# Designs tried in a protein design run: designed miniproteins, single chains, continued (4). Part 70

Each design is a single chain, and the fold is of that chain. pLDDT is the mean over its residues in the fold that is shown.

## One batch from the design tools (miniprotein)

Design m14413
Fold by ESMFold2-Fast:
Structure m14413 (fold): chain A 69 residues (1-69)
Amino acid sequence: EKEIVENALKALEKGFPDIAKKLEPYRDKSVEELLKALEELIKNTSDPEKQEFLKAVIEGVKKLIEKKK
């Protein structure tokens, strides 16, 4: 699970470093908490490109979780 969080943050850092910086405190949190933070950012973001990128990260995280079930 830590690898999933780290990979998500690394993807965010490459796409939108400002978003990655805001989510840095979630590096030591659960995947569930990271997903909630990402969904909250989508609701508070007016930039369509950032919204699409955040949705892609959420989908990627969810697929990695499902692969371990």
Scores: mean pLDDT 76

Design m14414
Fold by ESMFold2-Fast:
Structure m14414 (fold): chain A 107 residues (1-107)
Amino acid sequence: SERSQRILAKLGEARKLLAELGMLKAGIELEKAVTDNDVNAADKFYDLVKPDMNPQAQKQLEQAMEYLKKAAEYDKQGKYSEALDQREKALDYVIDALQLMKQERAA
């Protein structure tokens, strides 16, 4: 679907940002969280990235985690369209957090 393609594109963008930040393991955990609905992988992603984030980036990351949890809940309920909406929103917040982190390192 168009939404699935947007999610894969945003996941690719987030993984590219994580690679540029030297956080390849976090990128692997994020892919598992998004593609496999792996809540444990989402928690590992959070633990790997949060310590290197300022408060503004952490706020975006917290929003991303709420949406990833909601996506997993919708998926378990068979509400796949709603799950995709939540994953797309989660990735937007992940990208925002990683961009803030990259900007701070460049400044």
Scores: mean pLDDT 87

Design m14415
Fold by ESMFold2-Fast:
Structure m14415 (fold): chain A 98 residues (1-98)
Amino acid sequence: MEEEEKLAREMALEVYERAKELGLDLSAPAEQILAEIAREGGAQETADLLAQGVQALRDAKLEKLRAANREDLIPEVEREAAILEKALKILEELLKKE
């Protein structure tokens, strides 16, 4: 549980520090900042995961698992989605502070 919160915070900080390094407008919506980082590179993997939308990523993975009869892996997909949602919220808090 604490490890998921730590991972979410590390992901948010990676994106936040990259946004500062690129000189992005930190008052912009988090979605816009994520899209700019995804285009410019650096922290791109983390930014791309957050920008894709947690719901869309989760739904696509769940569909594949159900088609493959691998419902045993659904809890892992839900855990990944929860971590990404927490990371996005932490990022929004960091952006509001500066």
Scores: mean pLDDT 72

Design m14416
Fold by ESMFold2-Fast:
Structure m14416 (fold): chain A 67 residues (1-67)
Amino acid sequence: MEISPVKIDPAEVDRVVLVEDPLNPGVPAARVTMKDGSVVVNPSTGEEAIPIYSAMDSTGIAPEPAE
């Protein structure tokens, strides 16, 4: 089953929280809060994670553990 990840603009990332993928238990994912207040969950590994890592590198956003 192919899941298309949500496209993330690195410049619009406000916060990153490391979570578990709700569709794949045990697989790491990233919950990303955008500057407009929208929230997306994307895989934290693979090509889909590149925009998240780019935002962290360029804006100094550190990933936070889930509460």
Scores: mean pLDDT 62

Design m14417
Fold by ESMFold2-Fast:
Structure m14417 (fold): chain A 86 residues (1-86)
Amino acid sequence: DDNKLSPEEALTRLRIMQISTGVAVKQALALTDPERAKAELERLKTLLRSQFKSVLSQVEDEEVQELIRNELEGLEAKIQQEIDKV
């Protein structure tokens, strides 16, 4: 399938998303306005969900889908912890 990712390709996409999300969270936390920081973190959660949903739609392997879902939940939890601290 031209639009399907192999397990290795899906895991590579996941690692890129993890790195990019970490950088974006640090940038949001550098904002001195707590309301602006919180709004940016909420936008990052929405973007993250959209990106993970896109990757999941291209993955047929159930074990890889579970790994991606678990990583999404972990990243969302970390972002939520940072929102709660702001």
Scores: mean pLDDT 80

Design m14418
Fold by ESMFold2-Fast:
Structure m14418 (fold): chain A 73 residues (1-73)
Amino acid sequence: SMEDVLKEIKKVFEETLQKIDELRASGATKEEILAVVDEGEEKIRQLASKLPKEVRENILETVERFREAVEAA
């Protein structure tokens, strides 16, 4: 169901945020952090492909904005 896919996307996003927090705490490079963001983005993109276009586009826009925020930090 769409609800199950959205729950899985949320889990991937939360796991990605936890990995980023741990990397930042350990003094990882920006490149290492972006690699984790890129991995999470790819997983979310694959899951979002199962969703209606409007929902998919909204999620992917949110992910892109998050990546830009990480790059700017």
Scores: mean pLDDT 86

Design m14419
Fold by ESMFold2-Fast:
Structure m14419 (fold): chain A 120 residues (1-120)
Amino acid sequence: GETELHEALRKLDVEKVKEILEKSKDVVKLLGEQDDDGNTPLMYLIGAVEASEDKEKAKEVIDLVLSTLDEKVKDKSEIAELAHLKNKSGFTPLDLALRISDEELRKKLVDFFLSHGAKL
């Protein structure tokens, strides 16, 4: 089912995302939680980024999530695994990130995933 992190990322709620991630003992497990459609919190973030009219807020939430993964995840191959989790439609977070209309926000997510072992 949908987690609090799915909801916070859909809303681009910076303070709530920060609270949830700081409290988490396992951010990979948390970001790998799939809803009833197989969507991960990263997929919700990407959808919210594409729908957002507030580019600076979208950038802030992206930076928070990516910095948390970089700081807290010891095995960087787990980041590649997160980027390759498929929803029920067969899309991964990397597939969805490649479709972001804003080039700066798209590159920020795509380059992060590719630099941590994700493959096209």
Scores: mean pLDDT 89

Design m14420
Fold by ESMFold2-Fast:
Parts: structure tokens; C-alpha cells; sequence
Structure m14420 (fold): chain A 65 residues (1-65)
């Protein structure tokens, strides 16, 4: 999975554009915690991106494909 693919999926699900740095943070979280990060990690990602925890879960599920 590339930074560009993460940015495209976030825009598709949320309508928000994220930076390359934010996309790399999301990729690092998936690498460290896998597809099912702890709720605390999901909340922090949601706050960082300005989206809901549910949207973060949808993004991770889409990246799993």
C-alpha cells in the first residue's frame, strides 16, 4: 500500500484531503497494530484527521482489500 493509495481512499470515504505525513502515520499504525488497532489508536487517528472513528475503520477495511 502506497501513501497515494491511502490519500485516495481517505478522500473517497470522507471527502477530506490528507497530507503525505498523515498518510504515513496511518500506514505506520496499520504496520504496528495490524488491521484491528486498539480503540485508543483509532480515536487518536480520528482526531488527527478530523474524521470519525467509524470512518477510520472504513478506511482500514478498504486498505485491507
Amino acid sequence: ITVEEVKEIVKKITGKEISDVQARILLNAIEKYGINPPEEVLKRLAEMFGISVEDVKKIIEELKK
Scores: mean pLDDT 78

Design m14421
Fold by ESMFold2-Fast:
Structure m14421 (fold): chain A 82 residues (1-82)
Amino acid sequence: SLGEGLAGAFRELARLAEKGDLERMKKEAEGMKKWLEDHPELFPEELRQFVIEALDEVVEAAEKGDGKKAVEIALEAAEKMA
C-alpha cells in the first residue's frame, strides 16, 4: 500500500540519521518532498500534506545537526502511516 511504502521510506531516513549521514538523509527527504509536490494526484491531499510536513521537520532537524530529533520525527511519521 502507499502508506506502507511511505512508512518504509521514513524508516530508511531514520536509518541514515542513526548512521550520522544527515547530509544524505536531508537530500533524500528533499527529493521525496519535491516528488510529492510534483505528483499531487498520486496521494489524498491530507496524506500528502502530512508527509510533506514530516519531511520538512526532518530537513530542519538535519540542518540543526540534530540526528536524534531526525530519527524521532521519521519513526513517528512511519508509525502513523503503517
Scores: mean pLDDT 83

Design m14422
Fold by ESMFold2-Fast:
Structure m14422 (fold): chain A 68 residues (1-68)
Amino acid sequence: MTPEQQEEVDIGVAEIAAAVALTAFKRGAPLEESLAFLDRVEQQLPTPGARAVIEDAKAELEKLAAER
């Protein structure tokens, strides 16, 4: 696997993880649990693109929590 292919795969995994965390939070999961899940995924996906996806999801979770 090339570095470019690895980044593409990592971004895809990050997008799936973000969708799972956001869906769980909207269904009543605690903010802290959803953020901790994304932190664990981010540590396993060190590519800049994947990290950006996870950080955007964390920001969205915090905005949704503030609106409740």
Scores: mean pLDDT 80

Design m14423
Fold by ESMFold2-Fast:
Structure m14423 (fold): chain A 75 residues (1-75)
Amino acid sequence: KKEEILLNSPDEEEQVRAAKELIDSAKSVEDVKKILNLIKRSNLTEEQRKELVKHILDKFPTEEVYKIIKEFLDE
């Protein structure tokens, strides 16, 4: 399962790939919140997190998603 790979894989490339696949399959703002929570709980670097945040915004270029990302990263 992609969520399990993102959280538990020892391979950072596999984690990033799983996260991108989750983002690509997301259908709602609630899915975005869930994915952001998984990213925060993962051992990904700041650079990798920025890449994934950009991918989310590219797919969901809305003010609501931007606010969710900003709030999540500020915590």
Scores: mean pLDDT 78

Design m14424
Fold by ESMFold2-Fast:
Structure m14424 (fold): chain A 66 residues (1-66)
Amino acid sequence: APTTVTGVATVDIKLNDPTPLTIKKGEKVTITYTDATTAVVKAESGKETTIPVTVAQLILKYGLEK
């Protein structure tokens, strides 16, 4: 089963690749780790983009409440 992490954005997060996604401060963010190298970021609006796990880890470390 994919591992899913949910948090609240502490800053505005802008992702440009592969699909542009803007997450505003205070929005709920869901990150689903689909494999060892790939994660899906889903915004509260239901928009999503696929990112490398390394980028997902940076969002978790610096962009979300822990």
Scores: mean pLDDT 77

Design m14425
Fold by ESMFold2-Fast:
Structure m14425 (fold): chain A 65 residues (1-65)
Amino acid sequence: DLDSAIAQLQQAVDAAIAQPQVKKEKKDGAIVLHKDLTSPQDIEDLKKQAAVLSEKTGEKVVVAK
């Protein structure tokens, strides 16, 4: 439901912000996440975090290798 979805989004955003190897940069209304991505799993995890941040902030979030 809506209330559960909002709680999950907030928790996921907080978790993404707390990731020690992920750098965030805000440029031209977009949030860019940077990490040294060597495995497909790391890339997929960061893409999921980017999607959550995009929904939360209303800004475009992308992943850079």
Scores: mean pLDDT 60

Design m14426
Fold by ESMFold2-Fast:
Structure m14426 (fold): chain A 82 residues (1-82)
Amino acid sequence: SEAAREEAIKEVEKELTEVEQRLQELLEKGDYEGVIELLEQVAKEAEEKAKTTPNPEKKEIYEQISERAKGQAELLRKKLEE
């Protein structure tokens, strides 16, 4: 249900607070290689959590996070190669 999805999003967002803080630190330092590595780590961890979570709503959210993080890492890597 939508309510169950909203609750799952809220719980997952709470888990990402530390990642967001680390991402901001790397961006302030201009460490774009570190940003790419962090995004790749987030994608891998989200994929593993999607496979192990008993909550189907969290599974979908983790799958979306993994896909988005992989996409952002690939885009950033291409920009650094230019």
Scores: mean pLDDT 82

Design m14427
Fold by ESMFold2-Fast:
Parts: structure tokens; C-alpha cells; sequence
Structure m14427 (fold): chain A 59 residues (1-59)
């Protein structure tokens, strides 16, 4: 879990939205709300919104 969240953050910061979306879909234990928000932000190429959702999950 934590390793995948770190990889997800790295992909978002690098603006690799396709890779980030694949990582989100590979994480089975993500809350449905967080997963929907992450995928939505990534589809819109909004790295800031995606990182904000990730921060809510981690801290």
C-alpha cells in the first residue's frame, strides 16, 4: 500500500497521468470516494487536485 502511494505521488509530480491512473486502479484498498476523486483529477490533468486527494489519504 504505502509503496504504491509513493509511486503514485511520484507519477503525479512527474505529470505522468496515465501511469498514475494505472497505479490508482491497482490499489484495492483505496476508499471509493478517494479513488473517484483521484481518477477525475488525473483525467483532467490536474496534478494539484490529485496531490490534495493523496494528502487526505496519507495524512
Amino acid sequence: MEEKLEQLREAIEAKRYGDAAAIVESIEDLPEEAKSKLLGALAERDAEAALKVLDEIEK
Scores: mean pLDDT 78

Design m14428
Fold by ESMFold2-Fast:
Structure m14428 (fold): chain A 90 residues (1-90)
Amino acid sequence: KKKIEELEKKLKEYQAKLDSITAEMRRLNDLIEQKGPLEVAKELGFEVESEEEARKLIRDYVVSLTADALNAVGDIIEIELEIKRLKEEE
């Protein structure tokens, strides 16, 4: 059962990572609505002079977050399937 415990720990870690990414995406959207893209980009540490540049950098950041989220979802599915397989072998 040690293998199942290790996988359940990994599952919780990837679920926490996915939750963190989802929360960041929601926070980012709310901040853009409140402050606009230029201020949000500056708060993210980007050096920007225009809304167009800010929107591009924010878009690139969101694409990166989306890729991280998709990878985390894939890892979660694989771990859940392995846990199910191991439990069925008991």
Scores: mean pLDDT 82

Design m14429
Fold by ESMFold2-Fast:
Structure m14429 (fold): chain A 65 residues (1-65)
Amino acid sequence: MKLSEEAADAIIEEIKKYVKLSEEEEKELRESIRNGKRNELLNKVLEELKKKDPTLAKIIEELLK
């Protein structure tokens, strides 16, 4: 399912609590999340989240399918 930009922004703000992102990385990640399309950046971010907040990582993974 495609998410709204507002929903994608909310997810990115939660991710930014644990993972530092550049402005370019935020844009790329937002597009990935919005379109439900997995890329290398999204996978790396999810692996980092699993180390810091595995519950949040699982929620995002389920949301993206």
Scores: mean pLDDT 75

Design m14430
Fold by ESMFold2-Fast:
Structure m14430 (fold): chain A 115 residues (1-115)
Amino acid sequence: MTEEEKKFYEDILKELNKVVDEATRKLRQLAEESGDPRVRRAAERISRILKNTAKALARIAVEHGYETAVRALKTVENYLIELARAEGAPDLIPVIREAAQKMIEALKKVYEKYK
C-alpha cells in the first residue's frame, strides 16, 4: 500500500468509525429501554458486524472504489435488517438504516476530498 493509499484508508476508516460509534450507542440505548435479552443480544451482534464492516469497507473503497464499497454496504445493511427481524428486534432496524445512509455519506465525502 502506498503512503497516499494508507492516508485514504485511514481517513475513510476514521469517518466510518464515527458513524459506527454513534450507531452502537443508539443500539445499546434501545436494548436498555426494551429490557429484552433478545434485543440486547441482537444489538451486540449488529454492533460487532458494523465495526467489522467499517474496516472491510475502507479496504474495499481503497482497492475497488466507491461504487463497489456502497454495493457491499447495501448487502450488509440488508443482512443486518433480516438479522434484526429474525432475532425479534425490529426496533433496531431504523438505527441500521440510518447507519448505512451515514456510512454512504461518509464514503462520498472522503472520495470527494481525494478527487
Scores: mean pLDDT 88

Design m14431
Fold by ESMFold2-Fast:
Structure m14431 (fold): chain A 93 residues (1-93)
Amino acid sequence: SAVKGQEIERLATQVDKQIDQLKEQSKKYAAQGDERTARALEAQARMKQEALDAARQLQKQGNYDKALELLTAALNDDMNRVTELLDEYRKEQ
């Protein structure tokens, strides 16, 4: 529905902001010599980017409920759930 499409765009915008914040934090930790923390933050940013890309593809396929679930998990830092949902998404392609 149009309402679900608007909700996806709202959540996608929030996830995109989180990705930018994680990338900025990663650069800050790298500059401080904490390369382990920098790499962990980059990995989180990459995972959220994969979730965002998958959610966009699900939206194009008309699967609004899965797109919303994936974006909600990413937004809430439920990285275990993001991983599960991405694995399911990849198997169904």
Scores: mean pLDDT 89

Design m14432
Fold by ESMFold2-Fast:
Structure m14432 (fold): chain A 68 residues (1-68)
Amino acid sequence: SEEQLALYREAIDGFAAWARETVRTPEELDAHIAAFRALVDSAEKHLTPEQAAELRAYADRRIAELRA
């Protein structure tokens, strides 16, 4: 549902905020991103293909911002 998608986006935003404040090395960031991507992959099983694509794109944008 759209409500479920919104909750996943909140989780993504929370991860990004935490990572910006907490993570200090690229190596640590990569490890946390890998774990986070596994969680996003799991969430896709409960979404429509369109919602899953939107969630993936959103996560990828937030991750790219963390690397900039």
Scores: mean pLDDT 79

Design m14433
Fold by ESMFold2-Fast:
Structure m14433 (fold): chain A 58 residues (1-58)
Amino acid sequence: KEEALKLIDSGKIDEAVRKAKELIEQGNLDEAREVANYLIKKGHYKQALEILRLIKEK
């Protein structure tokens, strides 16, 4: 989670999305949701929606 938030702060959005997908695969859905919410806070709505959709599929 914290790694992905740091990637967002440094502008590495695609890398942060990849880390959130890894969290989902590991079953860490709450941590992945926090990453998506942080993306929303920073204005990256498309990437946040992608993560939230993957969580819903579990």
Scores: mean pLDDT 81

Design m14434
Fold by ESMFold2-Fast:
Structure m14434 (fold): chain A 84 residues (1-84)
Amino acid sequence: MEKILELNEAARAGDLARVKEIAEELNATSVTSAPITESDIGKRLSDIARKYGASQKTIDALEDVRITQADVEFGFILLPDIPE
């Protein structure tokens, strides 16, 4: 959970080196950019991950995380595809 939030914070800061480091720590096979709009505020990140075909392990990791206004302002959520 916290690692995925840190990855998204690094992306918002433009820190691509940190994004790569966190993705490697998660053993992510890929990172998908999911567009977020104001209509998504309050929805679970797990529902967005499911919509974009993320693995069940990635969906489970995000089930307690909700989309915020800050996510909409950035425009994207990065979804690391954590291997099963």
Scores: mean pLDDT 75

Design m14435
Fold by ESMFold2-Fast:
Structure m14435 (fold): chain A 71 residues (1-71)
Amino acid sequence: HMEEELKKFIEALENKRKELETQAQSLRDYVAATKPDAATKAVLDTQIANLESQRQALKDEIERLKKKLEE
């Protein structure tokens, strides 16, 4: 059924979102622990921001799909 497939798709997106959260936190922990040079820190901060942006986009998509599933 389409509903079952949609639930599995939402679960896959939730798992991907958690993976991105873990990656972003690992980079933040790395920056805090190593205290890298300003240039290196800027690159890592940009990567963290990109991961957080992707995570927010997935969160918005998950919420949209959940609303559609409940209709």
Scores: mean pLDDT 84

Design m14436
Fold by ESMFold2-Fast:
Structure m14436 (fold): chain A 97 residues (1-97)
Amino acid sequence: EEIEKLLSPEERLTVRAVAESLRVIGDAIDKIIREAKEQGVPITEIPNLEEIVKEAQKRSFEILREAIDEAARLLGTVSPADEEFRKRIEERLKELE
């Protein structure tokens, strides 16, 4: 909400599109892992699957962080909500190490 208030229409669409894409990708990956387990396909029998998923999540969060930072630079200011969201992304990236 705060992010949408501070961004231009173009910037708002960019941030929203990136965030929505990352959410959809994350949900799809989680669903595939869950279904594989339910179908009796052990994740350990799929070479590097967990590593690939984790790497994809890291890359996705990095792209989102860069988009937020770029939007903030273009605006010349950052809201508390944007700062908190960026901190959440940094914490998530650290957890994925």
Scores: mean pLDDT 63

Design m14437
Fold by ESMFold2-Fast:
Structure m14437 (fold): chain A 65 residues (1-65)
Amino acid sequence: YSDETMEALEKLADVLMEEHPELSREEAIERILELITKARQEDDLEAIEEYNNLVLKVLEREKEE
């Protein structure tokens, strides 16, 4: 993965870990990669919605910084 992709994955993982503090960063990143795979390959509407919600939360957090 590119450095930009890894940075995006880490930001998404940070948001996911806030909602699921039991997850490690590695587990959170794996979860996000599963969501991306389901959204792209399986056209899973629930996975697409969950991924989009995580992206929106990252953008909202950047505004608060």
Scores: mean pLDDT 75

Design m14438
Fold by ESMFold2-Fast:
Structure m14438 (fold): chain A 102 residues (1-102)
Amino acid sequence: PAAEALRDALADALTQNSEIYRKKAEVAKASGDEEKAKAYEDLANTMRQLAEAVRAGDFERAEKLADEVAKAIEKYTGDPSVAKAVQKALREALERLRAAAA
C-alpha cells in the first residue's frame, strides 16, 4: 500500500542524511573542531533514531524525535528559522503517513 512506500521513502531519506552528518562529524573531529563534531554526531544519531521510529510505525516516538532533530539543527546552524522549517516538514510528513495508514 501507499503508506508503506511513503514510510520507506522517509526512513531511507533520514538514514541517508544521518550517514552524511556522521561523515561530517568525522571530518570536523579530524580538524580539531570538537564542538562541531559533537553537533553533527547528535544530529546524525537523532535522525537515525527517527528513521527507526518511522519504520516501526511508532508515531509518538517519531514526533518526539522530529522535535529533537529540530533542536539539533538549531544548535548546529544557530538559525531557529531553519529548525522550524524542518520541524514543520517532518510533522507534515508524519501526519501524511498516519493518514495513509488509516
Scores: mean pLDDT 83

Design m14439
Fold by ESMFold2-Fast:
Structure m14439 (fold): chain A 75 residues (1-75)
Amino acid sequence: GLREKAVATIQQVADLLGLPAGDLIAAAEHVAQTGEYDPADKIQKLAVEAVAHALGVPKNASDADLIAAVQRAFG
């Protein structure tokens, strides 16, 4: 489903950057649950952009559209 696709993309991004995938997944789940996204938080930004890419949403979309994409995957 959308969650599995988002998680797989997050894992690929995390591996490429040498970051813990669990931190990015937790950041995406936090954004989905709160509806709040801080693009100055680099972990949140990477996680949200990875989910957007997985769902075919442009990474330069509005914060509202990016939050909606994360909520579709993890909400």
Scores: mean pLDDT 87

Design m14440
Fold by ESMFold2-Fast:
Structure m14440 (fold): chain A 66 residues (1-66)
Amino acid sequence: AEAARRAARLAELVEIGKKILEKTTDPQQKLDISELLSRAVAALAQGRWDEVDRLFAELKEILEKL
């Protein structure tokens, strides 16, 4: 069950990251977003679900503002 959950969240992260990076033109924002994406990947690998949910909420908020 956890492996399936991790795979689903990883697929969601890839889609969110792709959309954000396609819409972001500021190099500094791209660096900040890449850092958040890296933290989300690390949280997923560690099974830190509270941190995953927090980071995904931040990424989705960034996407909504673009």
Scores: mean pLDDT 80

Design m14441
Fold by ESMFold2-Fast:
Structure m14441 (fold): chain A 75 residues (1-75)
Amino acid sequence: HHMEQRRREIIDAVNEATEAAAKGDSEAAAQHVLRVIDLGAPREVVQALIDLLERTHPDDPVVQETRKRAEERLA
């Protein structure tokens, strides 16, 4: 029951991560990416968000740390 609610939560978190990245808030974007992982989003969705953060905030330590945490959670 309520699988549709979990899917909505994942979509909302993905949208929040994308908006934060667009606004230049790498720390907020990273927090939303971690939430997407915690909600059990597919690896493909998580990877797309990390790729977005790396493109918009190259060599940002926050983004690099987020990538490592995501890789650990997806392993």
Scores: mean pLDDT 79

Design m14442
Fold by ESMFold2-Fast:
Structure m14442 (fold): chain A 75 residues (1-75)
Amino acid sequence: SAAEQAAIAAARDAAIERARALARKLGASEEEVEEVARHTAAAIDAAAAGDWAAAEAHERKALALLEKAKERKLA
C-alpha cells in the first residue's frame, strides 16, 4: 500500500539521518558524514533488493569510516 511504502521510506530516511548524526558526533567532516550516509543508504537499498553481499559490503564501509573518526577523536 501507499502507507506501507511511505513507512519504509521514512524508516530509511531516519536510519540515514541517525548515521549522519553519529558521524558528526564523532567529529567527522561533512564530506565523511555524507560518505557514511551514502554507504548507509546503499546498504539499505541493496538489502531491500535481496543483494545481501552488497548490503554487507556497504555496511562494513560505513562502520570503517565511523571507527576511523572515533579513533581520530580519541587520539
Scores: mean pLDDT 88

Design m14443
Fold by ESMFold2-Fast:
Parts: sequence; structure tokens; C-alpha cells
Structure m14443 (fold): chain A 73 residues (1-73)
Amino acid sequence: GHMTEEASQKAGEQMKDSADRGAKLAKEAGLEAVSEAKSLPGGKGQASLKAGDRESFLILDAKTGELEGFTTP
């Protein structure tokens, strides 16, 4: 790809920011963030959430950094 170092870093910052916004929405729904978002193979990002005794996942687009949604327990 023809990406600069700055473009690569900006994508990482965008992903982090989207994960932080998603974590705030999750807290409003009674979920607690237990890990930071990380890039997964296939262009997705994931962070772990807790809902009482159940675990759920925050899913992001790793390329754009946008929140795609939550998986329900």
C-alpha cells in the first residue's frame, strides 16, 4: 500500500477513539470494558466487555476505526 507513517498512525488513533466511544455506550447499557481494543486478522478490531457473569465483545472496523456493534452474551 501507498500509506505514509502518519496515515498508519492516524488509523490506529481513529480505532482507539472509536473503541473509547463504544466503551462509553456499553457503560450506559450496563456493560464494563475489561480490555482495550486490538486489531484482529481480517480487518476487524475487538475489545472484551462484561455484563454481570457474561462476556460480550465490542467489534470495530480495523481499517476505518468505526464501531460496528456489540455481540450480546
Scores: mean pLDDT 64

Design m14444
Fold by ESMFold2-Fast:
Structure m14444 (fold): chain A 59 residues (1-59)
Amino acid sequence: AGAQGPAVRALQELLRSHGLDAGPVDGVFGPQTEAALKTYLSKVTPDAEQQALIQAVQA
């Protein structure tokens, strides 16, 4: 899905803080941001705050 906005930008910053390449921090949920998120979830169990952010970009 092509989610956009501050929630996506926050997710991109979170992924970058974990050393993942989410692409540009432009607030657009593109294929590279999705790939980085999938890699993140395969290595880390997100806490309640991180899960809420992920749900916000999917809704």
Scores: mean pLDDT 73

Design m14445
Fold by ESMFold2-Fast:
Structure m14445 (fold): chain A 92 residues (1-92)
Amino acid sequence: SSDELLKEMDALIDEIQAIVAELRALYAQKPSPELQALLFEAEILLGMSLIMRGVAKLIKEDGEEFLKKALEKLREYLARLRALLAQARALV
């Protein structure tokens, strides 16, 4: 159902927010141009994720196909964010 898909979307975005929060904390502890670049990409991915959730919640009744595609994109963003976090941890 669309409500089940929205629930999965909220869970994915919670994970995305947690990773970005950790990246922000790492940058605050050891500011560097390299960490700043990783954090900048992470903030863009978070922003895109939040926009996608906003659109999905507005069109949920007529947009189940959009929801499924949005979930695929969120999983791609989460995978990229995990890679960014691993790189950031190696720099600290």
Scores: mean pLDDT 88

Design m14446
Fold by ESMFold2-Fast:
Structure m14446 (fold): chain A 100 residues (1-100)
Amino acid sequence: SAIEEIEKLTEEFKEQIRELLKDYPEEAESLIEHVEKGTETVKKNIEEGKKDVAIEDVDITKELLYEFIDNSPLSEETKEKLRELVDEWSKKVKEIIEKS
């Protein structure tokens, strides 16, 4: 199902965040909490048949993750890598929703 594919993709994304931020566990867990909250909202709207709303929720989650990254005490190099991971995750989630 689309939900199972999104869950698998999101678990992979969370592991990529933990590996990239292995020296920053508090920042990793805070970012992951925002990913989990956004993903739950996306999944709820998919379950309710609201695909367009689910796609909008992915974009909202991406913006919130970017804001969190920008306000973090991490290096600019690490922030750029995190933004790339967010971009890849959000693109793939939207592709799954569109195909469902």
Scores: mean pLDDT 89

Design m14447
Fold by ESMFold2-Fast:
Structure m14447 (fold): chain A 69 residues (1-69)
Amino acid sequence: MEKGKEAIEKAKKYLDEARKALSQGNRDEAISAAVKAINYALEARKYGLTEEADKLIKEAQDILVEANG
């Protein structure tokens, strides 16, 4: 499950970047980073890390809603 773990780490990194961008009012950067986080979390889900991936997807979706609302 090396690729799944790597994808989770990348998803967390982009989620952190998205949260930072959102807190700074950088809406476009927050959206871009949140989308990248979702894509890496979906990759991790394919390798069986479903629970952790779904949690990261939910957090990234919440950022997208806030950035677009």
Scores: mean pLDDT 84

Design m14448
Fold by ESMFold2-Fast:
Structure m14448 (fold): chain A 94 residues (1-94)
Amino acid sequence: GSMEEKIRKEADKLVEEAKKSDDFEVIKKKYDELAKLGDQAIAAGNYDLARYIAEKMKEVGKKMLEKAENLEQLLEGIAALLRAIGRELDLELA
């Protein structure tokens, strides 16, 4: 498959792993790995792939917020969601 197909499959796997976890730190790690894949898509000029990943980042960010156990984790979850939303908006303007 293409590099795009590999990145899409990796992103989908990260979302599935995040959805199966109840551990905030595990979910956060999957979010950070998704964000890195999104950065690679943007650097490559593949804005369709970047939009796909930004949507997946929103899903994982919501899971972070749901599994937050303290104020610090709640703030990290909010920041993660805002980053994903901001990326979607930026990509719609590109």
Scores: mean pLDDT 89

